# Designed miniproteins, single chains, continued (4): the designs that were tried, part 77

Each design is a single chain, and the fold is of that chain. pLDDT is the mean over its residues in the fold that is shown.

## One batch from the design tools (miniprotein)

Design m14669
Fold by ESMFold2-Fast:
Structure m14669 (fold): chain A 89 residues (1-89)
Amino acid sequence: NKSRVMELIGELVEAALNKDWEKVKEKIEELVELLKELPEEDRRKLIGALVQILIDTERYDVLELLLKIAKEKDPELAELLEEEIKKLE
């Protein structure tokens, strides 16, 4: 599942570069579901890396959509995302 999470992050960035927002949403939803299945330590590390990548690449639109979907599907993930965003800004 960790390798699939990394693959999804790559697919998400590629979809955003292509402005394929339907695919961006699909990849975010799949990513959120996979993150639920990971051990807490791995989940935190991958979330931190994802947030850092999105901020460093100025993909705030993707980050906003990720946070919105996380709030709907996994409120604990949304809290973790908000914590990581606050640390990097």
Scores: mean pLDDT 80

Design m14670
Fold by ESMFold2-Fast:
Structure m14670 (fold): chain A 92 residues (1-92)
Amino acid sequence: MKISEKIKKFFDEVNKDGKDYLTTEEIRELVKKLGLESDPAALEAFNRRLLEASKDKSGKITKEEFAEMFKDLKDDNILEGLRKRIQEEAAK
């Protein structure tokens, strides 16, 4: 399965209102659900990529920008950790 498909499904699980973007509050819940709060280095890298992906710098991220964020993390150690956490969440 393509990781982008898993990421989009995870986006939809976090998206409370069925809109096409995530708020900063929903991003915080995503970070918590992925366990990134327990890893300061991973959290910092994720936040940096989030700021790079957000075109408006408004703290809102669209589904497409969210997918691009993980594309930028493709060769980063954090991407493999994130993929594993998402798969574990999907298996529960």
Scores: mean pLDDT 64

Design m14671
Fold by ESMFold2-Fast:
Structure m14671 (fold): chain A 69 residues (1-69)
Amino acid sequence: SLEEAAKLLKEAAKLIEKEGKKKVAEGMRQAADSKNETVLLAAAHEGLKFTKNEEAKKLLKEVIEILNK
């Protein structure tokens, strides 16, 4: 669901913020709050480009899987 995808994107953003990438995390939170599938999908792909955290990568991949159903 879009709601579940947004929740997972916010959890990934929290981990990315802990990596010191505050602007990326803020963009991801704004995308999650938009509740727009295209915006969430784009944010998940951007998060994957910038994160080195394996848990964040797992969450972002789950977001992409949910939105591609």
Scores: mean pLDDT 84

Design m14672
Fold by ESMFold2-Fast:
Formats: C-alpha cells, structure tokens, sequence
Structure m14672 (fold): chain A 80 residues (1-80)
C-alpha cells in the first residue's frame, strides 16, 4: 500500500538524519538538509493530490508524516 511505502521512506529518512548528526563537515550536512527538504516537497505534493481526490484518511496520514519530518529537520539544524 502507499502507507507501507511512506513508512519505509520515513524509516530511511530517519536513518539518513542519524548519519547526518554524526557528520562533522558542515557543507555535507547542508547537502543532507537539502535532500531532506526535497523529500518534504514530494510528501506535500502527495498530500495535496490526496486532498483533491477526497481521500481524507490518506491526506491526514501524509500531513502527520510531514510534521514528523519537519521535527527531524529542525533537530538536525541544531547539530554542526
């Protein structure tokens, strides 16, 4: 299902974030942030499509995942 794919994507995203926290090079960390923001754009587009299709359950699920991703990005910004 789409939810299973999103969960797998989220697990991978969290693993990337954990590796980024261990990274000492500020420029490489900035590249991780850019990549994470790209993932957010994909989920935002999916949420909008679900909303337009009237799939309220999928839209709410995706919005919740975007909130979780935003928290991870904010946490990453605290590490140098």
Amino acid sequence: SIEELVEQMYKNFKEIAEEAKKEKDELIRKLYLISMEATRIVLENMAKKAEKAGDKELAEYLRKKIEEIDKIIEELKKYI
Scores: mean pLDDT 83

Design m14673
Fold by ESMFold2-Fast:
Structure m14673 (fold): chain A 110 residues (1-110)
Amino acid sequence: MSARQRVLKALKDELEELKKKLEAARTLEELKEIAEELYRLTHLVKQWFEENPELASEEQQRLAREAYAKAEALIEQLKADPDADPEEVKRQLEEVLRLLEELIKKLEEE
């Protein structure tokens, strides 16, 4: 497999695990843990594309930056509001996951 294909597989596997954790999550503490894991993942993806710009289109780089920005905003929100609504937090986590799934789909189409 190419380097791009190896990164894609790792991203798909980790995203699938995060989706399972999100479906099983019932408390704000569990959602905060998922948010931190997702923020870490989006940061690594963003850094990988910045270090390897030839391996990602402008659209793919944009999706990676949007996912990171949304994850960072959610982490900042959770720090500012420890009593955040779990349903709203879950909705925001689902948005970040959707952006990463769109990124994976575009990476697979090329």
Scores: mean pLDDT 81

Design m14674
Fold by ESMFold2-Fast:
Structure m14674 (fold): chain A 90 residues (1-90)
Amino acid sequence: MLRARARVEAVAADGSTLLGEVEAEIQGNKARARVTDLRTGRSAEVEVEVDGGTPEQAIKAAGAIGLGRASGTPVDVSKARVLELELEPL
């Protein structure tokens, strides 16, 4: 198991840029994350599985989806970026 802390940037459907803080636990291709929208302070919990994915790909998906939920606005996962990523063994 890995614990991850990351910053993720995503583009909302309205063209605005969202910035989130991601705290996640990763086991294999599965990540459970809490994502906080840094603009509003609102958080959402997300669970994702990424086939053949790296920890970074799981965090990118979780961060984008979580930002969409926390902001109430759909986001384009393909345009999301992982800005910072820290991984720690559990």
Scores: mean pLDDT 81

Design m14675
Fold by ESMFold2-Fast:
Structure m14675 (fold): chain A 77 residues (1-77)
Amino acid sequence: SENEKLIAELINAVNDEDEEKLAEKLKKLLEGLVENPNEEYREKLKKLLEMSDLVREVADKIYPSLSEEQQKLLKEL
């Protein structure tokens, strides 16, 4: 699935310390989850945010550029 691919790409970006790629993939995943809510991938993203300081930091940096729905989803994680 697209969400599974995006999660894998996020993990790769974390391992590569590629903040630009991480921001791009995180924004796409949030957009996809807003359009088609999926609890499994929401939980996977939540765990990634809990496990990775880099993912959390990048999420905070992109937050002001996100839609209201994406901001709400990210706050609920």
Scores: mean pLDDT 85

Design m14676
Fold by ESMFold2-Fast:
Structure m14676 (fold): chain A 73 residues (1-73)
Amino acid sequence: MLSREEVLISASAGVSGIGAAVLATSLKKEGGSEELIKKARETLDFSNERVEGTEEEMEESQKRYKELLEEYK
């Protein structure tokens, strides 16, 4: 489930290592990762629509993702 979204987020944002590492670590927390998964999915949808546009769009997607992660904490 989430593994597919990890790969897509990394590919779409152009940040394979960071995206995968964050989501994998969150999964180990059990429970808490549920919010992170939902937020990551929202970011993925945004990134997927714009990733083909420009590097700027990918940077915005990454920033949004970080903001969502901070809210989760």
Scores: mean pLDDT 51

Design m14677
Fold by ESMFold2-Fast:
Structure m14677 (fold): chain A 102 residues (1-102)
Amino acid sequence: MSDEEIKEIVGEENYEKAKKLAEEAAKRAAEAGAKGDVEEARRLLREGAKEAALALGLSEEEAEEVAEFAEMLANPTDPESIERAMERAIAEAAEIVKLKKE
């Protein structure tokens, strides 16, 4: 799903908030992973994905599903994998929002 498609589904303001939350969480998770704190990196990934999903308009239950998805997708010791997982989490959350609007 493209950035433009996501903005159309969730609104630009919600998308920008979610993107900022995801980017900050990805940076913190990457820092923890680089220090060998894999459990902290996973926790920060889950929390960040959940906060981003909530910002996009998901329920708590739906946001937890998005967090699980991000954690499963990410390699917590690879910064690029973390960033990709957060981008995928935003896309997944937007798809859930789209289904609810249809």
Scores: mean pLDDT 83

Design m14678
Fold by ESMFold2-Fast:
Structure m14678 (fold): chain A 87 residues (1-87)
Amino acid sequence: EKEVEELKKRAEELEKQAEDYGAMASIYSGLASRYQSLAERAEKEDPELAKKYREIADGYNKLASDYNAQRDKLRKEAEEVKKEIEK
């Protein structure tokens, strides 16, 4: 039973980390959308500023993608731990 409790804690910790990474990915995705909108708005009057905003948006999109990938990896690890408990 103690080993089962330790595995449950590990699965919960991995799930919590996955949720935190997913939340950060959502924040970065939102920031990317915001900067993309700023770039579109600046395009005609200040193309250099628009370019900078697009570069920032691309950076946030990459961060969102990286955090989503880490979320998915942690979720898979949590499911593997859960399967070990169910044996």
Scores: mean pLDDT 86

Design m14679
Fold by ESMFold2-Fast:
Structure m14679 (fold): chain A 99 residues (1-99)
Amino acid sequence: MSKEIEQAYQALLDAIDAARAQGRLSQADADRMKQSLQTILDITKQILADPSSKAAVGPQISAQLMTITAIIAEHDLEDLRREFLKFVAVVDKAEKEAE
C-alpha cells in the first residue's frame, strides 16, 4: 500500500475521531464509517494486486463511498467531507496507475 493512501486514511480516521469527540457523530456511525473505509482499502489492495478485478469490485467500492457520504451529509460534517474527498482522490489515482 502506498504512503499517500496510508496518510490519507489516517487523516480521515483522525477526523472521524475528532467529530465523535466533539459530539457531532455517534459512535455507531463512526464505527460504520471506519468499517466502510477498511472495506475500501481491502478492495483497493485487491485492485492493485490484480487490476483485472477492478470491473468486478467497482460497484462494491461505490456502495461503501455512498455509505460514508450519507453519514457525512446526515451530520453536516464539512471537515470530514474534505478529508474523505482527499482520500477518494488518492485511492482513485493509485487504482488508475495500476491499470
Scores: mean pLDDT 81

Design m14680
Fold by ESMFold2-Fast:
Structure m14680 (fold): chain A 78 residues (1-78)
Amino acid sequence: VTPEEAVRELAQGARDSLTRLYPEVADLVRKLLDEAEKKIVEEARKNPSLTGQELSDILNEELKKVIEEAEKALAERR
């Protein structure tokens, strides 16, 4: 499995989980996760010395930001 494939699989799992948790803002969650996936894949491509663990850590930081944005959007809609 390439680092890019691992990132895509992790991002898909996050997309599935977070859209179930935040269905009211699912489109926003998908958009933010798509942007995060693209960014991390580009970083993996530019820096091939990044380990799978480092890529996972970067993805987890991006997931935290996606959750914060989803909760903010939900609060603004309520």
Scores: mean pLDDT 79

Design m14681
Fold by ESMFold2-Fast:
Structure m14681 (fold): chain A 60 residues (1-60)
Amino acid sequence: SKMEKKVTELARKGREQLASLIEKKQSAAPEEQGRYTSQIEGLKEELKERSEEMEKEEKA
């Protein structure tokens, strides 16, 4: 299924981006960590919304 492939690719790419941001946050100065926390949180929400949208589109 092309939809399953899209979901799998999105999840893989998102996990790679999240891992990169988390690593940057852990190596950052305390004053910079808040910026990375916001980016991580925003990316998690975007990935969740895209996953839910694709699932709804498949059922519609």
Scores: mean pLDDT 75

Design m14682
Fold by ESMFold2-Fast:
Structure m14682 (fold): chain A 75 residues (1-75)
Amino acid sequence: AQEQKEAARAALEKALRFYHLNDPYELAAALAEVYEALGEQEKAARYREIAKTQKPVNAAELKEELELIAKQLGV
């Protein structure tokens, strides 16, 4: 739905800001919002857990997820 895509784009803009600020855990939280808006509950839960626990994550994988979602949303 269009409303769902708009919510995902707003969350993606937050993710892009945190990516440029080199804040990987805020980026993970924003990615969880994107996936929740897109209905991908499993991915959303995973990124929320990463943001909450702040466990080490592969920053390159977070960047790749961000780029894939940006392409999917036409950004």
Scores: mean pLDDT 74

Design m14683
Fold by ESMFold2-Fast:
Structure m14683 (fold): chain A 90 residues (1-90)
Amino acid sequence: MSAEELYEEGLKLLREALDAAPKEELPKVIGGAIRGIGDALEAYLEGGEAAARALGERGLEIAKDPAASNAERAYGAGVAVGAGGVLLAA
């Protein structure tokens, strides 16, 4: 998967998770997304492009998991957005 595909799919899945969340869950869903972005940036800083890409791909799997909560899906989407974004900027 390309950096562009990680970023675009991540944004799509994040929008879906936010749209699916009840108003009272929005802080948890937003918090999940922010943590995911942070974790992707940390992976890049510690392990470079390969680590960011691997985490981004796992993030997409979490974001697509029908058993995952809206907050867990937002976390996975945030990881994909963060990984795709940093790889595009590098």
Scores: mean pLDDT 87

Design m14684
Fold by ESMFold2-Fast:
Structure m14684 (fold): chain A 70 residues (1-70)
Amino acid sequence: SEAPVITVYFDEETWKNLTEEQKLEIAKIIEEYFKENPVSTTIYIKNGEITSSAPLPEEYIKKLKEVVKK
């Protein structure tokens, strides 16, 4: 079967305001989730808000928001 893929979209404002450390931390959180839950998902990060095409557990949304909040 086809391998699942996680795609992350940032708005221009969010992307410009994130540090390299924050971008790496977001990637690590997503990799951790994907390792446990290998399901294709699109994640949207806009103005510090997190939404997704497939439901994400609230704990992972919280983790992502904490990184973006800094």
Scores: mean pLDDT 77

Design m14685
Fold by ESMFold2-Fast:
Structure m14685 (fold): chain A 120 residues (1-120)
Amino acid sequence: MIKLTQSGGGTFAEGSSVTLTATASEPIDLLVLLTWKRQAPGEKPEILTFAGGEVSPLMPERLRGRVSSSFDAAKSTATLTLTDLELSDTAVYTVTITGFVGDELVTATGEGVEVTVVPA
C-alpha cells in the first residue's frame, strides 16, 4: 500500500511564504489526480487543486494568485506553495494522490500538516 509523507507545516509569520511537500513511498509511474485541500478551524474543507495538480476554479478568491502546485515525477513529490500568508491561511493542509504504480491504480492520502499563521 502506497503512503504519502507530508512535511513543511509549522508556525509562520503573516506576509511570509510556506512550501508544503508530500512524497510517495513508491514511484508514481503516471499521475492521474493531485488534490490539495485545506480545512480551517470551524470551516468547510476547500479544494485547492484538481486533475494533475492544477489550481482549482472552486478556490476562494482570497487565495487566487497566492497558491501554486507542482509534481516532480522523478522524486514522486507533490509541492504546494502559499505566498503572502494571511492569518486566514491557518489550516490543516492534506493531499490525495491518485496514480499508477506499474499497472495498478492506487490512491493515497497524507495525514495532513498544520500551518499556523501569526501576526508579524
Scores: mean pLDDT 83

Design m14686
Fold by ESMFold2-Fast:
Order: structure tokens, then C-alpha cells, then sequence
Structure m14686 (fold): chain A 65 residues (1-65)
């Protein structure tokens, strides 16, 4: 998944609504829904796998500095 898909997946896992995520990231609700859907599809429609992959990608970005 992409870094944007990862950020959205983690915010959703934290209990943020689609609207709150859209407002926080400066995106439309439709963009957030599409990115979250892509993240979910790319991880086999498994919420735990989506969150794990999202967290891994964001940790990898942090290590890159």
C-alpha cells in the first residue's frame, strides 16, 4: 500500500471517522474512502493485516529519516 493509504488506515484504526480523517489530512471524504478501500483490498480484506502493514510502512518511512 502507499504511505497515504497507510496514514488513513491507522487513523481509522485509532477510531477516527472518515469525516475526521478527511478534515485532518485536507482530503475529501470520497478520497479518504477510496484510499481506505484500496488499503483494505491490498491486505486481503483483513482489518488486522491492513493495520499491521500500514504501521510497518510508516515505521519504515521513519527509519529512512
Amino acid sequence: MTLEEARIALLFAEGKTIQEIADELGMSVEEVVELLKKAYEKTGHNFAAMVKEARRLLEEEERRR
Scores: mean pLDDT 81

Design m14687
Fold by ESMFold2-Fast:
Structure m14687 (fold): chain A 91 residues (1-91)
Amino acid sequence: MAEVEALFAELEAALARVEAVGTPELTAALQAAYEYLKRKAAEGADADKLLAQGRAVIRTMDTLVDRRDELDDEEKLALLEQMAREIEAIE
């Protein structure tokens, strides 16, 4: 429980960083991933799976923020697609 609460706090902080520097489209995609995880938690999803999925989302958000000037739109899309694949594979 406490670990899942900490995960969502970290996700919200990471999403705020994306909102500050990202495009509306990029922010919307990552917000959708956040809302997906929040729904899964409300449905009683396994905590270990939520933590693994949330870590993949946070890593993707941090990479997009830290490397924003280095990544083109195609590379950003590839990172979002990889994140979606990792979330689906854990489920």
Scores: mean pLDDT 81

Design m14688
Fold by ESMFold2-Fast:
Structure m14688 (fold): chain A 81 residues (1-81)
Amino acid sequence: SSELEKLLEAAKEAGKTDLGQQLVDALQRFIDASRRGDSRAQRQAGQQADRYLKQLLDAIKDDKLKKEVLEAAVAAVRRAV
C-alpha cells in the first residue's frame, strides 16, 4: 500500500531502514490476516507491528519523521479494518 511505502521512506530518511522494513512486513502480515479473517495471525502480526513501531519511534530523533512514521502506520491499520 502507499501508506506502507511512505512509512518505509520516512524510516530510510531517519537512517532506520532495517527496523522500518521489519515494521512494514509486520503491518503487511496484519493487513493480509485481517482481509482473510485469520484472527490468530492478525493478533500475532499486530503484536509484532506494535513492538517494531515502538522501537522505531524511540530510535528516531527527528520529530517530523516520527510523526510521518506514526501517521503512515495508523493509516495502514485503518485501511485494513
Scores: mean pLDDT 85

Design m14689
Fold by ESMFold2-Fast:
Parts: structure tokens; C-alpha cells; sequence
Structure m14689 (fold): chain A 90 residues (1-90)
């Protein structure tokens, strides 16, 4: 969805800013609700670039989200089967 694409872009830009990359516009970091929403969308997606998954893991760890969410995203980044990723998440 457009909303999930916007959240993914924000996560990547926030991470780039945190790493000291110069940006013309720095978006606000994701909220807990936004991280949970994007994680749900990513876990249910057919494919997601690892750069987006890595950025979301960084935001999730910053906010101290449920360890299940972080474990599911780490499994997805490692190329684990979708069924296993969903099992960790649920």
C-alpha cells in the first residue's frame, strides 16, 4: 500500500540520518504503532528488499518492540521460509 511504502521510505531515511548521511529532509522516526503496522505488512508481503527489513529492525530495536516482531524480521532478512517467519511473528 502507499502508506506502507511511505513508512518503509521513512525507516530507510531515518537509518541513513542516524549513520551520518547528509539528507535534505529528515523525516520523523517511526512510532511504535507505525513499526508494528509496517512489520505486519512486510511479513505478509511476497518480497521486501533487505535494506527495508534492516531499517525496520533498527527502528524496532530503538523502540523496544515485542521480541517476536524483531525475531520474525531477522528470520525474514536471513531468507527463512514465510511459514516459519509467520510462526515466529504469531
Amino acid sequence: SVESEELASRAVLVRLHEQGRPLTHVPPPLSLEEVERLARDIINSKSTPNSIVEALIFEARRLGVDPKVIEALEALKKGEKREKVKEIYE
Scores: mean pLDDT 80

Design m14690
Fold by ESMFold2-Fast:
Structure m14690 (fold): chain A 81 residues (1-81)
Amino acid sequence: DVIEELARRLGVSPETVEERRRALEEEARANLDRVAQEIEREQLTLDEETRRIAERQIRLAEGLGLPAVVELLRRAVELVE
């Protein structure tokens, strides 16, 4: 259980970890929406820096056990190619 493992490592309650996971998922989703809107508006391809940021966020989400965030990030990257 990822939530229990994180709570154990951080010395907090599982409820606190779950709240932080939800906040992180919402923040990541908002960042994805912003980047997607900018690319769509300008009809731009992903530049090297934006791609690296997205890849880093995917790795972070995988490490934190956030499958929904991973899915959203992968989908956004695939949309812009």
Scores: mean pLDDT 66

Design m14691
Fold by ESMFold2-Fast:
Structure m14691 (fold): chain A 71 residues (1-71)
Amino acid sequence: AAADSPVATTTADTPLRSAPGGPVLLTIPKGAEVEVRRVEGDWVEVEYEGVLGWVPAADLDLPATFRALLA
């Protein structure tokens, strides 16, 4: 791996989905910390409380360094 998985903070109540545009598994509350696994356009794969899923990138405060690693 090029770097450790970064932690991002939710900026709003954010639906965690099983796939991009898929069913909602749970809602992550605003201000929660999530482990960022990968970015796929407008969707980010994250792990929250042991649950892996997808959230909108617009609802995450992503570190700038993470964007450089995925470009």
Scores: mean pLDDT 74

Design m14692
Fold by ESMFold2-Fast:
Formats: structure tokens, sequence, C-alpha cells
Structure m14692 (fold): chain A 80 residues (1-80)
């Protein structure tokens, strides 16, 4: 289910960019999959990740990831 939704998002992205090639789709899918993995690591729920990607709010998703990773960085630094 998640994988199928990511594939659909990658396809929509390549269409919007006017690059409907198999190579462009593959690259977009890899970028989206890496983004989802990073967001999950940052503690963002899968449902929220999919919702943001589906709405084309990739920049908002990046902002959320950066905010959480900054908090993790500060926590790790405090422990060290």
Amino acid sequence: MLKEELEELARERTKKEGKESEEAFKKALEVIENLVRLAERAGIEREEILELLKKGKTSELYDRIDAVLAEEGLELEAKA
C-alpha cells in the first residue's frame, strides 16, 4: 500500500515536471523513498508524510524533518 502510493506520487511529480520517462520516474521514486525513510526516522507518521507528499508540500515535509533532526542533534550533543 505505502509503496503503491509512493509510486503514484513519483508519477505525478514527473508529469508536473514534463518528464514522463521511466528514468525520471525511477529517480523521483528513489528521492521520495529516501525522503519517507528520513521522515520516519525523524518520528513523522507515515500518514502525515503521505498527505504532505500527495498535496505537493514537499518543502513543508523537509522543514519538519529538519526541525526534528535539529532537536535530535541537540539531544545527542547534550548526551555526549
Scores: mean pLDDT 69

Design m14693
Fold by ESMFold2-Fast:
Structure m14693 (fold): chain A 59 residues (1-59)
Amino acid sequence: MAHLSLDANGNLGHSGVSAKDLTDEEFERIRELARESERRAPRNLASWQFVVDAVERAK
């Protein structure tokens, strides 16, 4: 479970978040973070890092 392609632009797909094994609630949270970060920086590579950091915090 290490795949997460919200944006084919190169924002999140690269991350392939393994922590996707989280609960449904946390999974939704991660998706929200990715969407919000993409809105702020749709072409920002740090976007995936932002999501990864949040996931690692949650586990």
Scores: mean pLDDT 53

Design m14694
Fold by ESMFold2-Fast:
Structure m14694 (fold): chain A 102 residues (1-102)
Amino acid sequence: KDKEIYETVKKLAEAAKAGNSQEAADYLVKLAEIDPEFAKALLEAVSRILEKRGDYETAEKFREAAEKVNDIDELKKLTEQLLKESPLAREVLASIKVIDPP
């Protein structure tokens, strides 16, 4: 949406690529603080990609995280745990570039 969102998404992708689940979760929280609607759309997009790759359980949990973008503490706990437990979720986030959902 704006430059701050774009830069935060880039940092999120790099943290996910590095396997730093805590840092990646912190950037997801920052996105939710900047633009909750964008953060929700991003988490829903990650969920859809995970479903296409056959990880239905992690996809469902990312949908749950998308509903919690206004609950920053729960969002951080859930996304940090998901990114720690799922190499596939980290790979999906690492591949995300310039998402502008309609």
Scores: mean pLDDT 81

Design m14695
Fold by ESMFold2-Fast:
Structure m14695 (fold): chain A 71 residues (1-71)
Amino acid sequence: SMEELEKRLKEFEELLEKNKDASEEEIVKVAEEHSQKVNNDPRLTEEEKLEFDRRILALLLEILEEQAKKA
């Protein structure tokens, strides 16, 4: 459901905030692990999984861009 998708997205945002000072490699690993859990969730439709991946990629790009500017 969309409510489950939103819950998963909030969990991911909180996870990223806890790891904002982590290395790029660690941030990517955390994102991949969380994406795998969502992709294995039978309560989410294929469309909801695609929307989750789209929004996760957008958040990752923002974080990686900020880290690149500091390098």
Scores: mean pLDDT 77

Design m14696
Fold by ESMFold2-Fast:
Parts: sequence; structure tokens; C-alpha cells
Structure m14696 (fold): chain A 68 residues (1-68)
Amino acid sequence: GVEAEAEEARAEAARLRATGEIPELNEAQKETAAALRAIGDALDRGLAAGDLSLPFDEELFKKEYEKL
């Protein structure tokens, strides 16, 4: 079930932490992550408003997409 899969995912994450493998983010990866977070935040704000319009979504998506 979902709980069993979540437990396995946590165990796998714990193994990665135990091996000391900390992924080093390159500058490009940092920029991509920041852009994706900004897009996610914009969509989340639209959803919180309860009425996400296409013009609003397209305009914000284009602004953040240009940063990628």
C-alpha cells in the first residue's frame, strides 16, 4: 500500500544520507530549481484565489519560463 511505499522511500533516503552523498547543486541546477519554485508559487497563489484564469496563468508562466 501507499504507507509501505512511503516507508521504502524513507529507507532509501536514509541510505543516501548514511552514505554521505549530498548532491552538490550546480549554478544551472540552482537557477532551474529557483525558476520552478517561482512557477509553483505563482500557480499556488492562483489556486488559493480559487479562480485561476488562463490569462493570469499564461502571463506568469511566460515570465518565469523566460528565466529558464
Scores: mean pLDDT 58

Design m14697
Fold by ESMFold2-Fast:
Structure m14697 (fold): chain A 113 residues (1-113)
Amino acid sequence: SELDKVIEKLEEAHELASRLYQERPDDPRLRTVHELLGMALEEVRKAKESKDIKEKYEELQRALNLVTAAHQVLAELEAEDDSPEIRRLHRLVGEIQAELQKLVDKYKEELEK
């Protein structure tokens, strides 16, 4: 499912962010990205289990907001440090943001029917 794809990508992004934070523990922005992605992953997992369309929409909207915040922090990090790992994480989080936006739009349309 599309939700399973987003979960898999979020798990990959969260693991990559965790490794980067462990390598650079003095950078609070890497900790913030790790925490935001972990929270987003929890919200998408809740959305997968939710049977109510409104609850699913609200959970996906929260996940999108968290991923959007992580993407903004990563854009700032990439501007200061163009490492391949930060670029990879920033790109992956951008892909997750786009997929979450599609899901939010889909469930918003279902709520209007």
Scores: mean pLDDT 88

Design m14698
Fold by ESMFold2-Fast:
Structure m14698 (fold): chain A 80 residues (1-80)
Amino acid sequence: MDEQMQLGVDAALRSAQSYLDSGRPQSAYDVIKDMAEALLLEGRPELAAEVYQRGADLLSKYPEAQSLAEALRQKAQEAG
């Protein structure tokens, strides 16, 4: 189960990176948010916080995504 969840996290982060590279920061944010929310529903708040934080770090490399990165950092603090 944990291995499958980790594979899902890695897939979501790769999808977010692809959206950012394509100039779609909102889609990248949505993928990260949806994955983290799924982890919260599965009772994995620590892993959800990690996904929000890793997503925020990824989005923070893109000037257009700064506000979205800050939103993910706030969600990471609330989840973990």
Scores: mean pLDDT 83

Design m14699
Fold by ESMFold2-Fast:
Structure m14699 (fold): chain A 71 residues (1-71)
Amino acid sequence: MEERARELARALEEAVPGTAVLVMDDNLLISGTAPPEEMIAAAKRLARERFGLEAEVSEIEGTGMVMVRLS
């Protein structure tokens, strides 16, 4: 599962320029200059398209960062 999280992190950094992704087991923390809603949309799309995964994606209030949980 961590391997898929790392692949998703790479895909996100390539799809949304200016993002940085930290991998934490089966979770991703996304930060950067892109709007949180764009990061959320990209994470959900890429998880489904590349891995067939439903990702739980939420903004961390007040930070502009996004948390992604892979199930």
Scores: mean pLDDT 76

Design m14700
Fold by ESMFold2-Fast:
Structure m14700 (fold): chain A 140 residues (1-140)
Amino acid sequence: SNQQQSQQLTQQGIGLLRQQKYQEAVDLFQQALSLNPNDWIAQSNLGRAYARLGKYDEAIEYLKKAIEIAGENDVGARSRLADVYYAAGKYDEAIELYEQVVKLSPQDFGALENLAEAYRAAGKYEEAEEWRRKADQIRS
């Protein structure tokens, strides 16, 4: 029953995210995690809700917990965490994760653009131009 209640709360929270009711979604995901602390779906969506609220440190915490349970080979999970680091101004951490995404998906134009933008935001303009050129080669 606790696992069923947790799953129901997680599903309601996802519905609230779709409605852009981010604080209400956080409250439901926190309740879900009180019943099932290792629910990586609830942790991942809680991280998304916190990111939408601009609470980037909390978003990073829960996205890391979700990745630890779901596995680090999920390229989408790494990309999402990198996006939150970028939004938080943590550009070196964003670069490290985007480099991992590009190594796994070298023809992903979006990943190459994100890596170039992260280098630019970090003030690493020579590296940003190099990655931008690699992205442009895929589009040509």
Scores: mean pLDDT 88

Design m14701
Fold by ESMFold2-Fast:
Structure m14701 (fold): chain A 64 residues (1-64)
Amino acid sequence: KEAVTETLAELLVKQLEENNYKSVDVEKAVREAAEKLGVPVEVAREVAPEAIQLALQKVLQRLS
């Protein structure tokens, strides 16, 4: 679960950086994380709130 959360958070940060922080597609990131780690989409979706918090924390550290 920790690996899924970290991978999803990294994908969310990557999307935000590539889009200059204008948009994020959480469902796309969830699907990509599930495919990359070989876990069900439901498992990746379950950790999405934690991954979003982690991604936001990483972004805020960069902006500070």
Scores: mean pLDDT 78

Design m14702
Fold by ESMFold2-Fast:
Structure m14702 (fold): chain A 100 residues (1-100)
Amino acid sequence: VKDFILKVLEEMVKLKRPDSPFTKETAAEVARDAFIEADKDNDGVISYEELRELLEELSKKSGLEISDEQIDEIFKYMDKDGDGKISIQELAEMLNEVLS
């Protein structure tokens, strides 16, 4: 799942920052921006459905094939406390793990 998350981040950087290199900093910035956009109720967490919508839009714009099974694996990987939501802290932890 880590390698696939890296591919997702690379495609996000290409779409949002086409003139920027893929670095830990650019990947973290585009991931946080996407999280804020997906957090429709602005409570500092995203649901499974908000993550799905985000990844489906990325798939359409980048051409990266993202299956429902891969969305499930990404969500499960980030949802470390198992509460069915992803916090901004869990996003930061995931970024540290996959970008190291």
Scores: mean pLDDT 78

